# Designed miniproteins, single chains, continued (5), part 30

Each design is a single chain, and the fold is of that chain. pLDDT is the mean over its residues in the fold that is shown.

## One batch from the design tools (miniprotein)

Design m17012
Fold by ESMFold2-Fast:
Structure m17012 (fold): chain A 66 residues (1-66)
Amino acid sequence: TADDLRLASAQALVDTARRLLAEGLSQDEAARRLAAEFDLPFGDALTLVRRVAAGATPEQLVAAPR
């Protein structure tokens, strides 16, 4: 379903953000890399990176209201 595709996309985004943060990048630099890799607006990528740094999971990102 569309929700299954959203979860898969959220998992890829979270895994990439976790990797970038684990490599020692700042949240802003990780967000720039994520935005470039996934063709996202920087603001959306920054929000995602900050949520991941705070411990958000792919499931939590999909479950959040729009």
Scores: mean pLDDT 76

Design m17013
Fold by ESMFold2-Fast:
Structure m17013 (fold): chain A 92 residues (1-92)
Amino acid sequence: MEELERKAEELINALQYGGKSLEEIEKLAEEVIRAGRRVYEEYPSEELRRAIERVERAREELIENPGPETAQRLIEAVRELVETARRVLEEA
């Protein structure tokens, strides 16, 4: 969980502040997805699986059409993933 929160914050900051290449953003998003999958492996949840899939789709949209709207969707998807993971951990 702590790794997921840390990686999510790093990605959100990169998307908000700029100064990172699309390749760097893609790598950070992959790290967030990987951290989310680790939580899912330990605490399987349909809600958590859907949250991870949403981040994967938002990442693809950003790569295909880089811009403020696609960046914002990725930020929202990442925040939802962190919130969902926290809920799953609290229910465990």
Scores: mean pLDDT 86

Design m17014
Fold by ESMFold2-Fast:
Structure m17014 (fold): chain A 85 residues (1-85)
Amino acid sequence: MLPEELLKKAKELAKELAKYIMSLSDEEIEELIERARKDLPDTEISKLGVKLLEELKKAKNLEEAEEIALKTLIELYELVKKKAE
């Protein structure tokens, strides 16, 4: 489980990401996914970032998008933590 302070920051970031992505058209989200696949190195972190964009594109409402973003941010934290130790 994330520390309470990090969980609060992750929730705030998830809300901002969800609002931003949900404000974009499906075409704009696809362009972001394509750029991420092309420009980012072939790493676990990059793959997680692409997965986040793909899942956010599928979200039907802002609440679902916030949940997707939060879950992915938690997964990213755990991945980074494992690599740092």
Scores: mean pLDDT 77

Design m17015
Fold by ESMFold2-Fast:
Structure m17015 (fold): chain A 71 residues (1-71)
Amino acid sequence: AATRIVAVEDVDATTARITYEGPDGRRAVYTVDLATGEVTVTFEDGRTATFTLPEDAREAVAALREALAAA
């Protein structure tokens, strides 16, 4: 099974929260700061990871979020 987007939440104008479901049904929450490119991933087991997206990837994430909201 493929990873799917379960929910997209706009926290504010520059912050999006995306919930992904893995092929095993487990979920992870991605909090994306579109202004800075910082992403915080929170897993169901309480693990967290933080990384920074390059500028072009931030634009791609913003476009994906808008496309999903429009669908």
Scores: mean pLDDT 70

Design m17016
Fold by ESMFold2-Fast:
Parts: sequence; C-alpha cells; structure tokens
Structure m17016 (fold): chain A 69 residues (1-69)
Amino acid sequence: MDPLLEKAKEYHKQGKYEEAAKEVQKILEKLGYPLRPLEYLIYALKQIDLSKIKSEEELVSALLSVPPP
C-alpha cells in the first residue's frame, strides 16, 4: 500500500481535510499530474468517500470527476 494514500485516508477519516489535501498534492506530484490549488483539493476531498478508494489512480480519477466550485 502506498504510504501517501494511507496517510491521506487517515487524515480524511479524522476530518483533517487540509492535511489530507497536502498528502494528495504529493501523490499528484509523484504521478506527474499538474498541481491543483489547495482550496480545490480540500473542497474535492469533502465530496469524496476516501474509505472506498483503493489506489492512487482511483483517487486521481475521483478528484478529476468532482465539478469545479
């Protein structure tokens, strides 16, 4: 299991969306995706059930499917 994804899921479960978003930024950087604003990632993470995400690729797909605010 990727430690960044595990950390993000742990923070999300605790309601620590800013900390979860920072770990998600590291995942996006590692996978070569463009950086998203922190505010957008916090917003998107509030709309996503991270407990159902099984991989980093699934996380990225879920994030990209969230409509813009």
Scores: mean pLDDT 78

Design m17017
Fold by ESMFold2-Fast:
Structure m17017 (fold): chain A 85 residues (1-85)
Amino acid sequence: SQELIERARALLARAARETDVDRLLAIGDEVYDLLLQATDPEVRRVLAEALLAIGKRALELAETREQILRAIGYILRAIGELLDL
């Protein structure tokens, strides 16, 4: 749906400017929640690509083991989704 794609783009744009890793991971949580709601393969692909980008950036900024594991979790979920499409 158009609204899910627009939300994904807005979240990805916000994530690109975010420097706080916990805030970035919270944006990742929002993208993942949208991904769970999406049924359209094109929308799921856009959301999974956004989640992958956020996870990679969060991993680069991560300072704690918990942050590293959360970032890796989003990367793995995104890759799994993209491979299932």
Scores: mean pLDDT 86

Design m17018
Fold by ESMFold2-Fast:
Formats: sequence, C-alpha cells, structure tokens
Structure m17018 (fold): chain A 77 residues (1-77)
Amino acid sequence: SAFLELVKQAAKHAIELVRKLAEEGRIDDAEKLLEEFKDLAKRMLEEAPEEDKEEVRKIFQEAIEEMEKIIEEAKKK
C-alpha cells in the first residue's frame, strides 16, 4: 500500500528528527515535534483505508513510544 509506505516514511523521519533535537539538548523542540506528530498520527489514522487501519495504528504507536523514550533519556542527561 502506498499509504502504508507514506506512514512508515513519516514515522522514520519524525523519530530521526526527534533524536537529533534531543542530542542537541533541544528538549522543548523535541517535545513540540512529538505533539505535532501525535496530531498528524490522529489525522492520518482517521483517513487511512479500513484495511490499513490496524497496521497504521501500530506503526504510529511504536513510533510515538520510541520518540517518548528518546526524550525521556535525554531529560535524564
């Protein structure tokens, strides 16, 4: 599915960007990006083809969890 490929690329890009911001000590920017990504994930899941909805949800849940872990580790210094 072209939609699933788009979702996977969006998730991968967001994770890499959050990782870079966290490495630079830009925690506030990383948290802001995570919130924007959560909003994007909600909209994309609502628009997803019915057949893809469970896979889309899992991809976004895993990406959000990964981004949250990156931010949490960065906050610990």
Scores: mean pLDDT 87

Design m17019
Fold by ESMFold2-Fast:
Parts: structure tokens; sequence; C-alpha cells
Structure m17019 (fold): chain A 105 residues (1-105)
């Protein structure tokens, strides 16, 4: 979904996973667990994250922010994230949602 790809791109930017110089991804430890690699474009990273969510059993048509918020614990178990990494991810998702609502207002 194009809308989900845009949401994933926004989450990646808020997570600080994008290079400010060329728009490519600089993957941290959490991003690497999500299947992201250094040097991916934002679009490639959003597609890779979308595929990881689909492989984890999440519907591609469900808003990604809803999946990450409401099913983060299940996602973390499938991806091997720690409780602290889940907490950091949820906080970044919250900030991304708030920022998008401010822009839309």
Amino acid sequence: SEKNQQQLAAVLEEAGLTDNGDGTVIANEVARKLGLKDGMSIDEAAQALGKALEAAGFDKDVPVLMILRDRAEELAKKLGLSEEEIKELLELIKRAEERRREISS
C-alpha cells in the first residue's frame, strides 16, 4: 500500500534511520533486526519493513502505525527485540504520529 509505504518512511525518518546527505538508510541495531541494511533508499527500506511485517503475519492493508502500536509485543517476539527496544520503537511511533497530526492540522 502506498499509504503504508509513506507511513513506514515517516517512522524510519523519526527513528533517525535516514542519511541527511543522500536520503539513504543508516541502519541501527533495531533496524537490522527489522531486515534493513545500510545504503537502502527510504522507499527500499519501507518496502523491506513492509515485507517483514507481512512475513510476521500482518496484513499489508492494515495501517502500519496501528500494527506497530497495537501488536508491537507480538512483532518483537517474532523479530527478537528486547522489551527496551520495543519501548523505544513505540515512543518513536508515537512521535511520528504526533508530528503527522500537527502537519495535517
Scores: mean pLDDT 60

Design m17020
Fold by ESMFold2-Fast:
Structure m17020 (fold): chain A 62 residues (1-62)
Amino acid sequence: PLSPSEIAALKELAVRETLEAQQDPNWPKSKDIRYYAEQLSKAYGLDVEEIVEYVREKLAEL
């Protein structure tokens, strides 16, 4: 089980990785926000939709 602070850190990691992917012209388009959310869900048991929504909201602020 993850603490709320650990979940928050993983969501911020997903935002960072998505921004880095957008800056790489050779990045596979199949590795979108949902791809990272699914990887975090598989590794840590996080809700995919919650991560996707969080990243989408953060990217809209930029």
Scores: mean pLDDT 73

Design m17021
Fold by ESMFold2-Fast:
Structure m17021 (fold): chain A 122 residues (1-122)
Amino acid sequence: MRALIVDDDPRKQEAVKELFEFDEVVVARTASEALALKDKTFNYAFVDVILPDGVTGIELAKQLFEQGIVSIVIIIAPDEEIGEKLVRYLRSQDIPASYLVLPGLFSEEEIEKMRELVEKLE
């Protein structure tokens, strides 16, 4: 099983690696780095919502799926409410998606930005 992790926070990267056993793991820190992997395919992409290059993880998730880079998107979320709402949006766009809750690894500013994004997508 091949996994892509898109997150600039090493704590979130390590948490995903500890929870799952992968045959191959590739880490991208930005949306640009992830999209540069267009010549590779992954079973899963674990994607943070707030990325340092100003692209949201939701927009990145759509591009990764549409370009055939990933089969299933897993949104890294601070709680179930945000995770469920973002995944519901992605599934409404015919993107196979789920979420992973990593409590305590998000700043209040990141959580506020994710709530604002949820409101814009509804």
Scores: mean pLDDT 84

Design m17022
Fold by ESMFold2-Fast:
Structure m17022 (fold): chain A 78 residues (1-78)
Amino acid sequence: EGKKSIEESLKELIEFVKKASDEEILQLIEMLKELAKHGTEEVKEASIKALKAIKEVAKEEGRLDVAKYAEEKLKEVE
């Protein structure tokens, strides 16, 4: 339930995650976790939404270790 521009950004992120390596996705998750912990309220909310999107896409792709890692980092920042 985001704005159309945020949803477009999430679609681009999803396409990136589908073609990226597990290592690249894990690095992205760590960066988003840092932004969720230390960013402004808006950056924190956007980073949490991105982490949730990555988790869902990773499950869809069968990258269960990546999905579990994203879930663990989400619990650390929520």
Scores: mean pLDDT 78

Design m17023
Fold by ESMFold2-Fast:
Structure m17023 (fold): chain A 72 residues (1-72)
Amino acid sequence: SEDSQAAAQIAGLKIEVVGLEVDAELGADKEEILKELEEVIERAKELKEKYPQYAEELDEIIERAKELKEKI
């Protein structure tokens, strides 16, 4: 179902943010991390528009990504 597809995409975004947090701690390229964080935020906002029932979870992902952008 579309709902199952949304859940899978949201899980993927969460995994991606965790990976970027790890990459940042290990000293990966800041420009690449910032680019990927911006892409995560954009995709999360798009999913929030399509699946408002996941808005809270998507907002958490957006906040976490923004926090990482501020730290690096």
Scores: mean pLDDT 87

Design m17024
Fold by ESMFold2-Fast:
Structure m17024 (fold): chain A 79 residues (1-79)
Amino acid sequence: MLTQEELARLIAIELRVIGLRIDVDLGEISVEEALKRVEEDRKELEELLKKYPDDPFVHRVLERIKETIEYLKKKKEEE
């Protein structure tokens, strides 16, 4: 099971990823900058995934990151 600090880190990653999509939709940040930031969050999540490969919350955030990357790539093609 995740420690309280690791759970807080996981929640922070999920909230940042949600915020990046909103910021791109509002024009507050470029798609390219958002892609760089989400890749940093993905690397941080992969460290948690290595420690907790079967944790459902880690997998939920991983799926959100994957969905966000695909969304941003599609939006970049529209620019």
Scores: mean pLDDT 82

Design m17025
Fold by ESMFold2-Fast:
Structure m17025 (fold): chain A 85 residues (1-85)
Amino acid sequence: SEETRERILKIIDETIKKMKEGATREQLAEWRKKLIAERNLTVEEKIILSAAVHAKDVSELEEMRKRIEENEDPLDIGKEFALKG
């Protein structure tokens, strides 16, 4: 749904912001753990969040964001980017 897409894009955008602010991999892992504990995330949101926090750089996150905007399946994107990391 459009609502699910918007929630996923927000997760990617928040991750991009943290990476641009110099967040370490440990800080991104802690942030992921916090989001899972504090938000009622769907399976799609959890898969994208896991892929996003393991992204090597901002460019990989921007690629992921663009593909979500193109209405590609978040589960397929999350799996593919997890394998790239």
Scores: mean pLDDT 80

Design m17026
Fold by ESMFold2-Fast:
Formats: C-alpha cells, sequence, structure tokens
Structure m17026 (fold): chain A 84 residues (1-84)
C-alpha cells in the first residue's frame, strides 16, 4: 500500500522529520498520494506532524527501527501498517 511504502521510507530515514516533497521524491508517489498516506499514518498514531508539512515516525517505532538494523525490519514495520 501507499501507507506501507511511505512508512518504510520513514523507518529507513536518519532525518528527524520529512517533508511531503521529499517523501514523494523518494517513493516516486505523487505529492497528493503522499499527503493522504501521511494523514492515514497520523490517524493510526504511527506518524506525528511536527510542523506544517513536516512528519516524523512515532518515537517508539523509530527507536525500534533504529535498534533493528536493516531493511528487513523496515519491511516488517511496513507490513504492520497494512494490518493496523
Amino acid sequence: SDEATVFRHLGLSRAPDVSVETAAAITGLPQTTVRRALASLVDKSLVTATAAGRYRLHDLLRDYAREKAGELYAEELADAVDRV
């Protein structure tokens, strides 16, 4: 899903937050699609809006992804997004 794709990229990011424009460029999705995906992730409490147009992975999930090195855990977290 678009939410899983955006969430996976947030989990792999070392930046504290990401803009809609940056997420769109990284994922190859349209900015409108990315905005909808990020809004859905905020509704699921997986992502927080830190400033206008800026979003970050929830602290607990970011810490988990950071501890679990590598792409496999980012994919596992993305799968969880589709199930929640």
Scores: mean pLDDT 70

Design m17027
Fold by ESMFold2-Fast:
Structure m17027 (fold): chain A 81 residues (1-81)
Amino acid sequence: MVTEEEALEVQKAVREAMKTAEELRKVDPETGEEMFREISQLAGEALDAVAAGDKEKAREYTEKVRQKAEEARRRKEEVLA
């Protein structure tokens, strides 16, 4: 069972990751769109796992979302350097 707190953490991670990809799209549209698509796919998997009550998959895909968000953030810093 996924708790309400765990579900909120997944939603928060998804929102932050998508915001970061949107910011990247403003400075590097091609890479930003690619990363936005990848994050959207991983976010969908994480949210589906939450809905199914699959705690392990929810955590796995949430970590992948966070990893891609960090990659997008680093790419944005490189472009703005």
Scores: mean pLDDT 83

Design m17028
Fold by ESMFold2-Fast:
Structure m17028 (fold): chain A 67 residues (1-67)
Amino acid sequence: SVREEVIERLIAKAKEEGLPADEEVRRMAEDSVRVAEGLIKALGLPEEFLYPIAEMVFDGDVRYRLA
């Protein structure tokens, strides 16, 4: 599914940036996708925006929780 693909892409990005691939990072990726899905539904955006919005949310959450 597109949702699972986006979650795995966020986890892969986190690994590339040296973050642990643990349960917390997976939960953060799942939460970021949920937020992005809600924004897409609210704004009527196409699915192609799911990853860039989820990535933006995930990056913000990483900076907030892991800094």
Scores: mean pLDDT 80

Design m17029
Fold by ESMFold2-Fast:
Structure m17029 (fold): chain A 90 residues (1-90)
Amino acid sequence: EEIFSRLSPEARRRLLAILAYIHARHALEHRAELSPEQLALAEELLAWARENLDAAELAEAEALYRELLALDSDERIELLRRLLEELAEE
């Protein structure tokens, strides 16, 4: 919350788009567990993230998503915290 308040509107939008991308990618990897409505929402979220991230940022978000898959819950929280700090220093 506090660090989110320190972000510029553009950095905040980028952070939300990265988080949306990761969330949508995770949901779509588990398609069999989603209702048709949840699938549609995940695809819309992915499309929105792609519209708000450039090609380099999309590649970085995809790499981050893959890294997060290899981490336990505590490690994922720590990585996301570090990225949030990095965005705040932008």
Scores: mean pLDDT 72

Design m17030
Fold by ESMFold2-Fast:
Structure m17030 (fold): chain A 68 residues (1-68)
Amino acid sequence: MMSEEEQNEVLRLYLLAQRAIAEGDLATAEAYIARLREMAEKASGKEKEGIEAMVEELEAQLRAARAA
């Protein structure tokens, strides 16, 4: 199971990525998404699935931002 610190880091990275996308800083958003992917690789089961879902959502938002 992920520690509370790891769970807080996942949430922080997610929020930072969303902010970067909203501000048009797509390179910074990609860096935060890459970090979330690394955390997903180290996770297992439902925790891994949850992080992968967050990454998929952020990548969809990033694609929409690039298309705008």
Scores: mean pLDDT 84

Design m17031
Fold by ESMFold2-Fast:
Structure m17031 (fold): chain A 70 residues (1-70)
Amino acid sequence: HMKKQLERLYQKAIDSLKKLSKTLNKEQLDVAYKEIKDFLISVLESLGATPEEIERFLKKLDEEYEKLKS
């Protein structure tokens, strides 16, 4: 159950970032990403995700974000 919730949350985050990248410049996108990331950490903690799951989620998200802003 938790794994499916994390996968859905991840996909929603990526879809949102892709949508924002079409409208925002790099500087604006970096600010938006920081706010989205802070929100996602709060959501993950609320879902009872383990520190290891949160770390993996954030690392994977950071990697995709770097590709998106390139």
Scores: mean pLDDT 82

Design m17032
Fold by ESMFold2-Fast:
Formats: structure tokens, C-alpha cells, sequence
Structure m17032 (fold): chain A 109 residues (1-109)
């Protein structure tokens, strides 16, 4: 399905964001946000692999992922980490678009 492909792509984009942050950053506040993002990524992969996962659970997790990515963006910009900030912005935009699509599917159900 289109949703399944979008979720798989978002997981990959999150993995790339985590990798970039770990390679370029020693700031403890960014690393704490990255640890939270890693936890959310594992929860998203579990939902992706669970055929009984609800759209409501997926929507709630996407909202949390978007919030953490926004915090990474804001802190990265403040610290002059432009590449990490740009990556976080793009991945947050993808998470938000996917959240909107999931909310539309919920209205059709």
C-alpha cells in the first residue's frame, strides 16, 4: 500500500537523521533528543511490522516524531549545525504529510 511505502521511507529518513547527528554532534541536548528519536523509530518499526496496529496508534506516534524533529531542528539551528537542521526540517515535513494522510484515512473508516 501507499501508506506502507511512505512509512518505510520515513523510517529510512529517520535513520539517516540519527546517523548524521551521531557523526557530527557531541552536544548532550541534541544527543538526548536523538535517543528519544531512536526510541520512537523503534516503536514506528514495530507498528509497521504489526498487522493489527491501528491508524490511531500510527497517527499518535507520527505526531511525537514530528515534535522531536522540530526540537532537533530548533536546537541545531541555534548551534549553527545547518546540515542537521536542514535534514530535520525535511524529515519533519515528511512525517507531517504522512500524519495528515493517516488522519484522512481515519475519517474514511
Amino acid sequence: SSLRKSLQQLIKDIDETIKLAKEEEDNPEILKLVEELEKLRKQLEALYNDPSASLEEIAALLERISQVLTKIEELALKLGKKDLARKAILVEASATLLLLNVRLLLKES
Scores: mean pLDDT 87

Design m17033
Fold by ESMFold2-Fast:
Structure m17033 (fold): chain A 56 residues (1-56)
Amino acid sequence: SEEELRKRAEELKKKGIKEVEITAPDSFLGRRRALREKELLEKEGIKVKKITFTPS
């Protein structure tokens, strides 16, 4: 999961994408995963513009 997120951030940087939005289920695990994704993406220099939580 962390390895996949790191590769995703690398791919976004190669494409010149600097900002992303995250969509996740409004559940305990969904929120935890969204926050973790935000932290990892921001660590790699990708700004998380918005997080949207949807009813699962």
Scores: mean pLDDT 79

Design m17034
Fold by ESMFold2-Fast:
Structure m17034 (fold): chain A 65 residues (1-65)
Amino acid sequence: SKDSEVAAKSVAEAIRIVGLMLDGAPVDELQRELDRLKEIAKQSSDPETAARLVARVEALVAEHA
């Protein structure tokens, strides 16, 4: 279903961002990937769960900056 596809894409993008952090990627690259995650999350039929995932990843990016 579309919801399963959006959820899978959101999780995959979150994992990608964490991988980039572990590899020492610059904050500008992490911000671009975070913006991509936010766009994917806008397609979610579960806005509360999507918002919590975005918020957690955003907090990790902020700690890296």
Scores: mean pLDDT 79

Design m17035
Fold by ESMFold2-Fast:
Structure m17035 (fold): chain A 90 residues (1-90)
Amino acid sequence: VEKLSEVERKLLEVEIKLSFARMMLSIAKLAGDEELVKKFEPRIRELEEEFERLRRDYEAGKLSEEEALKRLEELEERIEELLKEMKEAM
């Protein structure tokens, strides 16, 4: 079994956190919380688009491991702040 690289591990961690945010948004939609959905859905979409672009650029060899890790860590912090805001609003 090949060990996951640091970048591959961080990609998985960020993907899991984004999936959790999407799950919370889905729960809010089911609950009819239109204000929460309007506030957070665009932000989640933006973070997902940034994550997918980062993943593609890394897989295409456009980013070094150091640059990819730095950008993933910055993205993770933004996702964690979003999750905190969502929990406080729910």
Scores: mean pLDDT 84

Design m17036
Fold by ESMFold2-Fast:
Structure m17036 (fold): chain A 90 residues (1-90)
Amino acid sequence: SRENLLRLIGLGLRVVGLEFEYELLLKTEKDLEKLLKKLEELKRELEELLEEIKELLDEEPELATKLAKRVEELIEEIEKKIEEIKEKLK
């Protein structure tokens, strides 16, 4: 439906914003403890966003699946980065 497509567009814009935030954090945050905390917060926001996207799988299966996969790949990348930082802080 039009309403569901507009909702997916809004969710997609939020995904783009969080992708930019991730890239900016990696380039600008030099304090590893602060970076770790911010990445953990970003991961939680992405997990919440993923659940919202999954609510639309029945109505908009193709677009919601593509967006969900994009978010899942970003979550996996952030999890890998969190583990790398945790190892450096020991």
Scores: mean pLDDT 88

Design m17037
Fold by ESMFold2-Fast:
Structure m17037 (fold): chain A 79 residues (1-79)
Amino acid sequence: GGERAARLLEAAADMALNGASAEEVYSAVKIAAGLLKDEKVKKYVLEKGKEASEYVKQGDYKKGAEILRKAAKYVKEKS
């Protein structure tokens, strides 16, 4: 689950950089979080996904993508 969730978070970062809406990016993050069994890791991913979606909504796609890539690394380290 963790490796696949991390790949989906990396894909969500790429979506943000390619003009996806904040809602589309956060939807992808929720799908990634749904693959995680550890509730602490899941909560972290959802919190970081919400933070990233706020940056995307403000037009800061690079910062949103950076947050999602850091979340992907965290998921890999915990899996």
Scores: mean pLDDT 87

Design m17038
Fold by ESMFold2-Fast:
Structure m17038 (fold): chain A 67 residues (1-67)
Amino acid sequence: SDGEKAAEAAREAAKRGDAGAAASATHQVSLLGDKENAEIAAKEAEKAGEGKDPGAARVAQLSAERA
């Protein structure tokens, strides 16, 4: 699904330490109304942002809440 693809993009961004890109991908999942995949993507973005980019982590959290 489109939500699964966007969540995978968030995981790949998080793996390379790009919390901002992971948060952006989480936002795309939230626009699809896919709550489950948005929550999964947000957790990956939050992990990538821990201690490095709290703003990106917060954006991901808010995106999952909107889904």
Scores: mean pLDDT 78

Design m17039
Fold by ESMFold2-Fast:
Structure m17039 (fold): chain A 65 residues (1-65)
Amino acid sequence: SEEFEKLLRKLEELSKEKIPAADEIREFIEKLKENPNDKETLLELAEVLKKIGRDDLAEEVLKLA
């Protein structure tokens, strides 16, 4: 969906930042490209986003789960 592609773009931009979770976010992006409906991956990604203070992105991810 367009919403999913927009979210992936936001996550890819975030993964380019010099942040501790950048490598982990990149791995989640690759997993979601293979399995967009992987609920476990979406839930784990949302927790990582919350830990880095990106509650806004975590909520967008949870809407896809």
Scores: mean pLDDT 81

Design m17040
Fold by ESMFold2-Fast:
Structure m17040 (fold): chain A 61 residues (1-61)
Amino acid sequence: SKMDEVFAEMDKIRDEAIKNKESIESFLKRLVDLLKKNGLTENQEALRKMIELVDEHEAAA
């Protein structure tokens, strides 16, 4: 599904952000831009996924 493709791309962004020690502000911008591009800024499942990835980024710091 389109959601599965977007979530896979979000996972890649998380992996790159952790590897590159990207700031939370830059990381959030990339995730939000991806959600905007896909019309998912108000989608509860996509927003929960974003929160999960932010928690993982914080835990890796």
Scores: mean pLDDT 85

Design m17041
Fold by ESMFold2-Fast:
Structure m17041 (fold): chain A 99 residues (1-99)
Amino acid sequence: NAQLEADILRALAEIVAAVGVLGVKNTPDKEKADEELRRDVDIALRLVEEAASMGTPEAKQAALDGLRAVRDAVEKAPISPEVKAEMLARVDELEQRVR
């Protein structure tokens, strides 16, 4: 289903961009920032898994690019070290599965 594939890839690009913005966002409410980033990372990782399952080279590349962007955003994010470690572990696990 070409339309579904296009919609998933577009949604992945959009959420990856949102995660990137949150990764550099400085806010006085750290708990809210941690929650927002965690939610968007969860959505991004789900879309990465769906893109990887599409079976096209373009979708696999988009999934790998998305994982790299999520990792970079999480590493730079002003979030708690425990939440950061948890998110990075999930990125590492999915990266191994996508390869």
Scores: mean pLDDT 75

Design m17042
Fold by ESMFold2-Fast:
Structure m17042 (fold): chain A 58 residues (1-58)
Amino acid sequence: KEEKIKELVKDALENLKVHLYENGVLLEGTLKDVEALVQASKQIKKDFPEIKTIGFKL
């Protein structure tokens, strides 16, 4: 799960850290590509419907 999320956002964020919670994820890093981040966020919700909240610390 964490590894797949990292793969989805690697092109959008540099120095990426992923913090997984029971019903959410926090993505921490330096924003490189906002369009890629939007696409990755949509894909995370499709692949992991249990993730109700996606937070960012950019």
Scores: mean pLDDT 79

Design m17043
Fold by ESMFold2-Fast:
Structure m17043 (fold): chain A 102 residues (1-102)
Amino acid sequence: DKKKEEAAKLLEEAREALREAFAIAGRDASGAELAATLDALTEEAKKGSPEEAYNAARTALAAVRFAAASLVALNPAAAPAAARAVELAREAYRVMEELYKE
C-alpha cells in the first residue's frame, strides 16, 4: 500500500529529525528509547490494518509532540529539528487518516 509506505517513510524521517533534537539537547540515551518506540509504531503502520496503522501514526504524533516540547524547553537550539520532527509525524498521521477514511 503506497499510503502505508509513505507514512512509514515520514515516521522514519521524523525519527531522524527527533534524534538530531535529542543530540542538541544532550539527551542521546532518551532519544534511543523513544527511537525504539517509533520503530515499533512504524512497523504497525506498515503491517497493521488501516485502523491499526491510523492509531500507530496518531500515537507516534503524540509521542513526537511531547518529546519535541520537552527538548525545546531544555535547549531552544533544538527547536528547528523538533519542529521538523513534529511536522513529519503530522504528515504521516494525515496520510494514515486518509487511508482509514477509505
Scores: mean pLDDT 83

Design m17044
Fold by ESMFold2-Fast:
Structure m17044 (fold): chain A 90 residues (1-90)
Amino acid sequence: MSEKEKEIRDKFIQALKDLISFLSSDEAAELGFSEEERKEIIKLLEELIKYLEENFVSPEELHELAGKLQEAIKERDAKKLIKIIEEFLK
């Protein structure tokens, strides 16, 4: 893994940890996600972080994944967000 690839990965993992923190807060209710949806997303994000820490993922794949996750969050679509993470991990 190059220095640049490691930096991209570490920044992405940090963004996922920030998202988990946000979804665990009362402020996440403003997204319109149910408590059940938030718990499922948090579980999948924790699984994704473990995968990224243990496995090599190219910067291109990380960039594409980050874009898809950002779009689903902007759309406030919990089902789309869950599907994106599940498809990436399988």
Scores: mean pLDDT 81

Design m17045
Fold by ESMFold2-Fast:
Structure m17045 (fold): chain A 101 residues (1-101)
Amino acid sequence: TKEQLEEAKKIYEEIKESTDPEKLESYIRKLREIVEKTSDEEVLREALRAAEYAIQHSTDPAVLREARDLLMQVLRRSRDKELILRAIGLILRTIGELLDL
């Protein structure tokens, strides 16, 4: 829904403004809850952008695990080839970073 897209965009902005791993984990989890209830490609795209940002800017294992789980939901629910391929790439990167722990 439009409300889900607006909430997803708001959470993405909050993720970009946060350096606190506990807050990042919470925001990503909230996005995953939204994604689990939608097939809207625009919502899935915002969720991928948020996960990508979190993976690029955090090394916290809890944040990386939540971002991976969010990307797995995007992968399961999207029918956009570009979005699917980007999600796969980010999942592999996240697994690699978690294995280095």
Scores: mean pLDDT 85

Design m17046
Fold by ESMFold2-Fast:
Structure m17046 (fold): chain A 56 residues (1-56)
Amino acid sequence: SNDLKKQLAILQFRLLSLQTEIDVLKKLNGDQSKIEQAEAEKKEIQKKIDELEKQI
């Protein structure tokens, strides 16, 4: 209920923040290892979002 919706919103916000980080790093020809780390975290967060959405 409220706790699940709150957790979902937090994960969705983190996903958007990671995408912004990736976009900035790519535009600045930044550290490839940081891009890879952010992409990996994005995939794990998406899996958590998918599981929580089944419960809401």
Scores: mean pLDDT 84

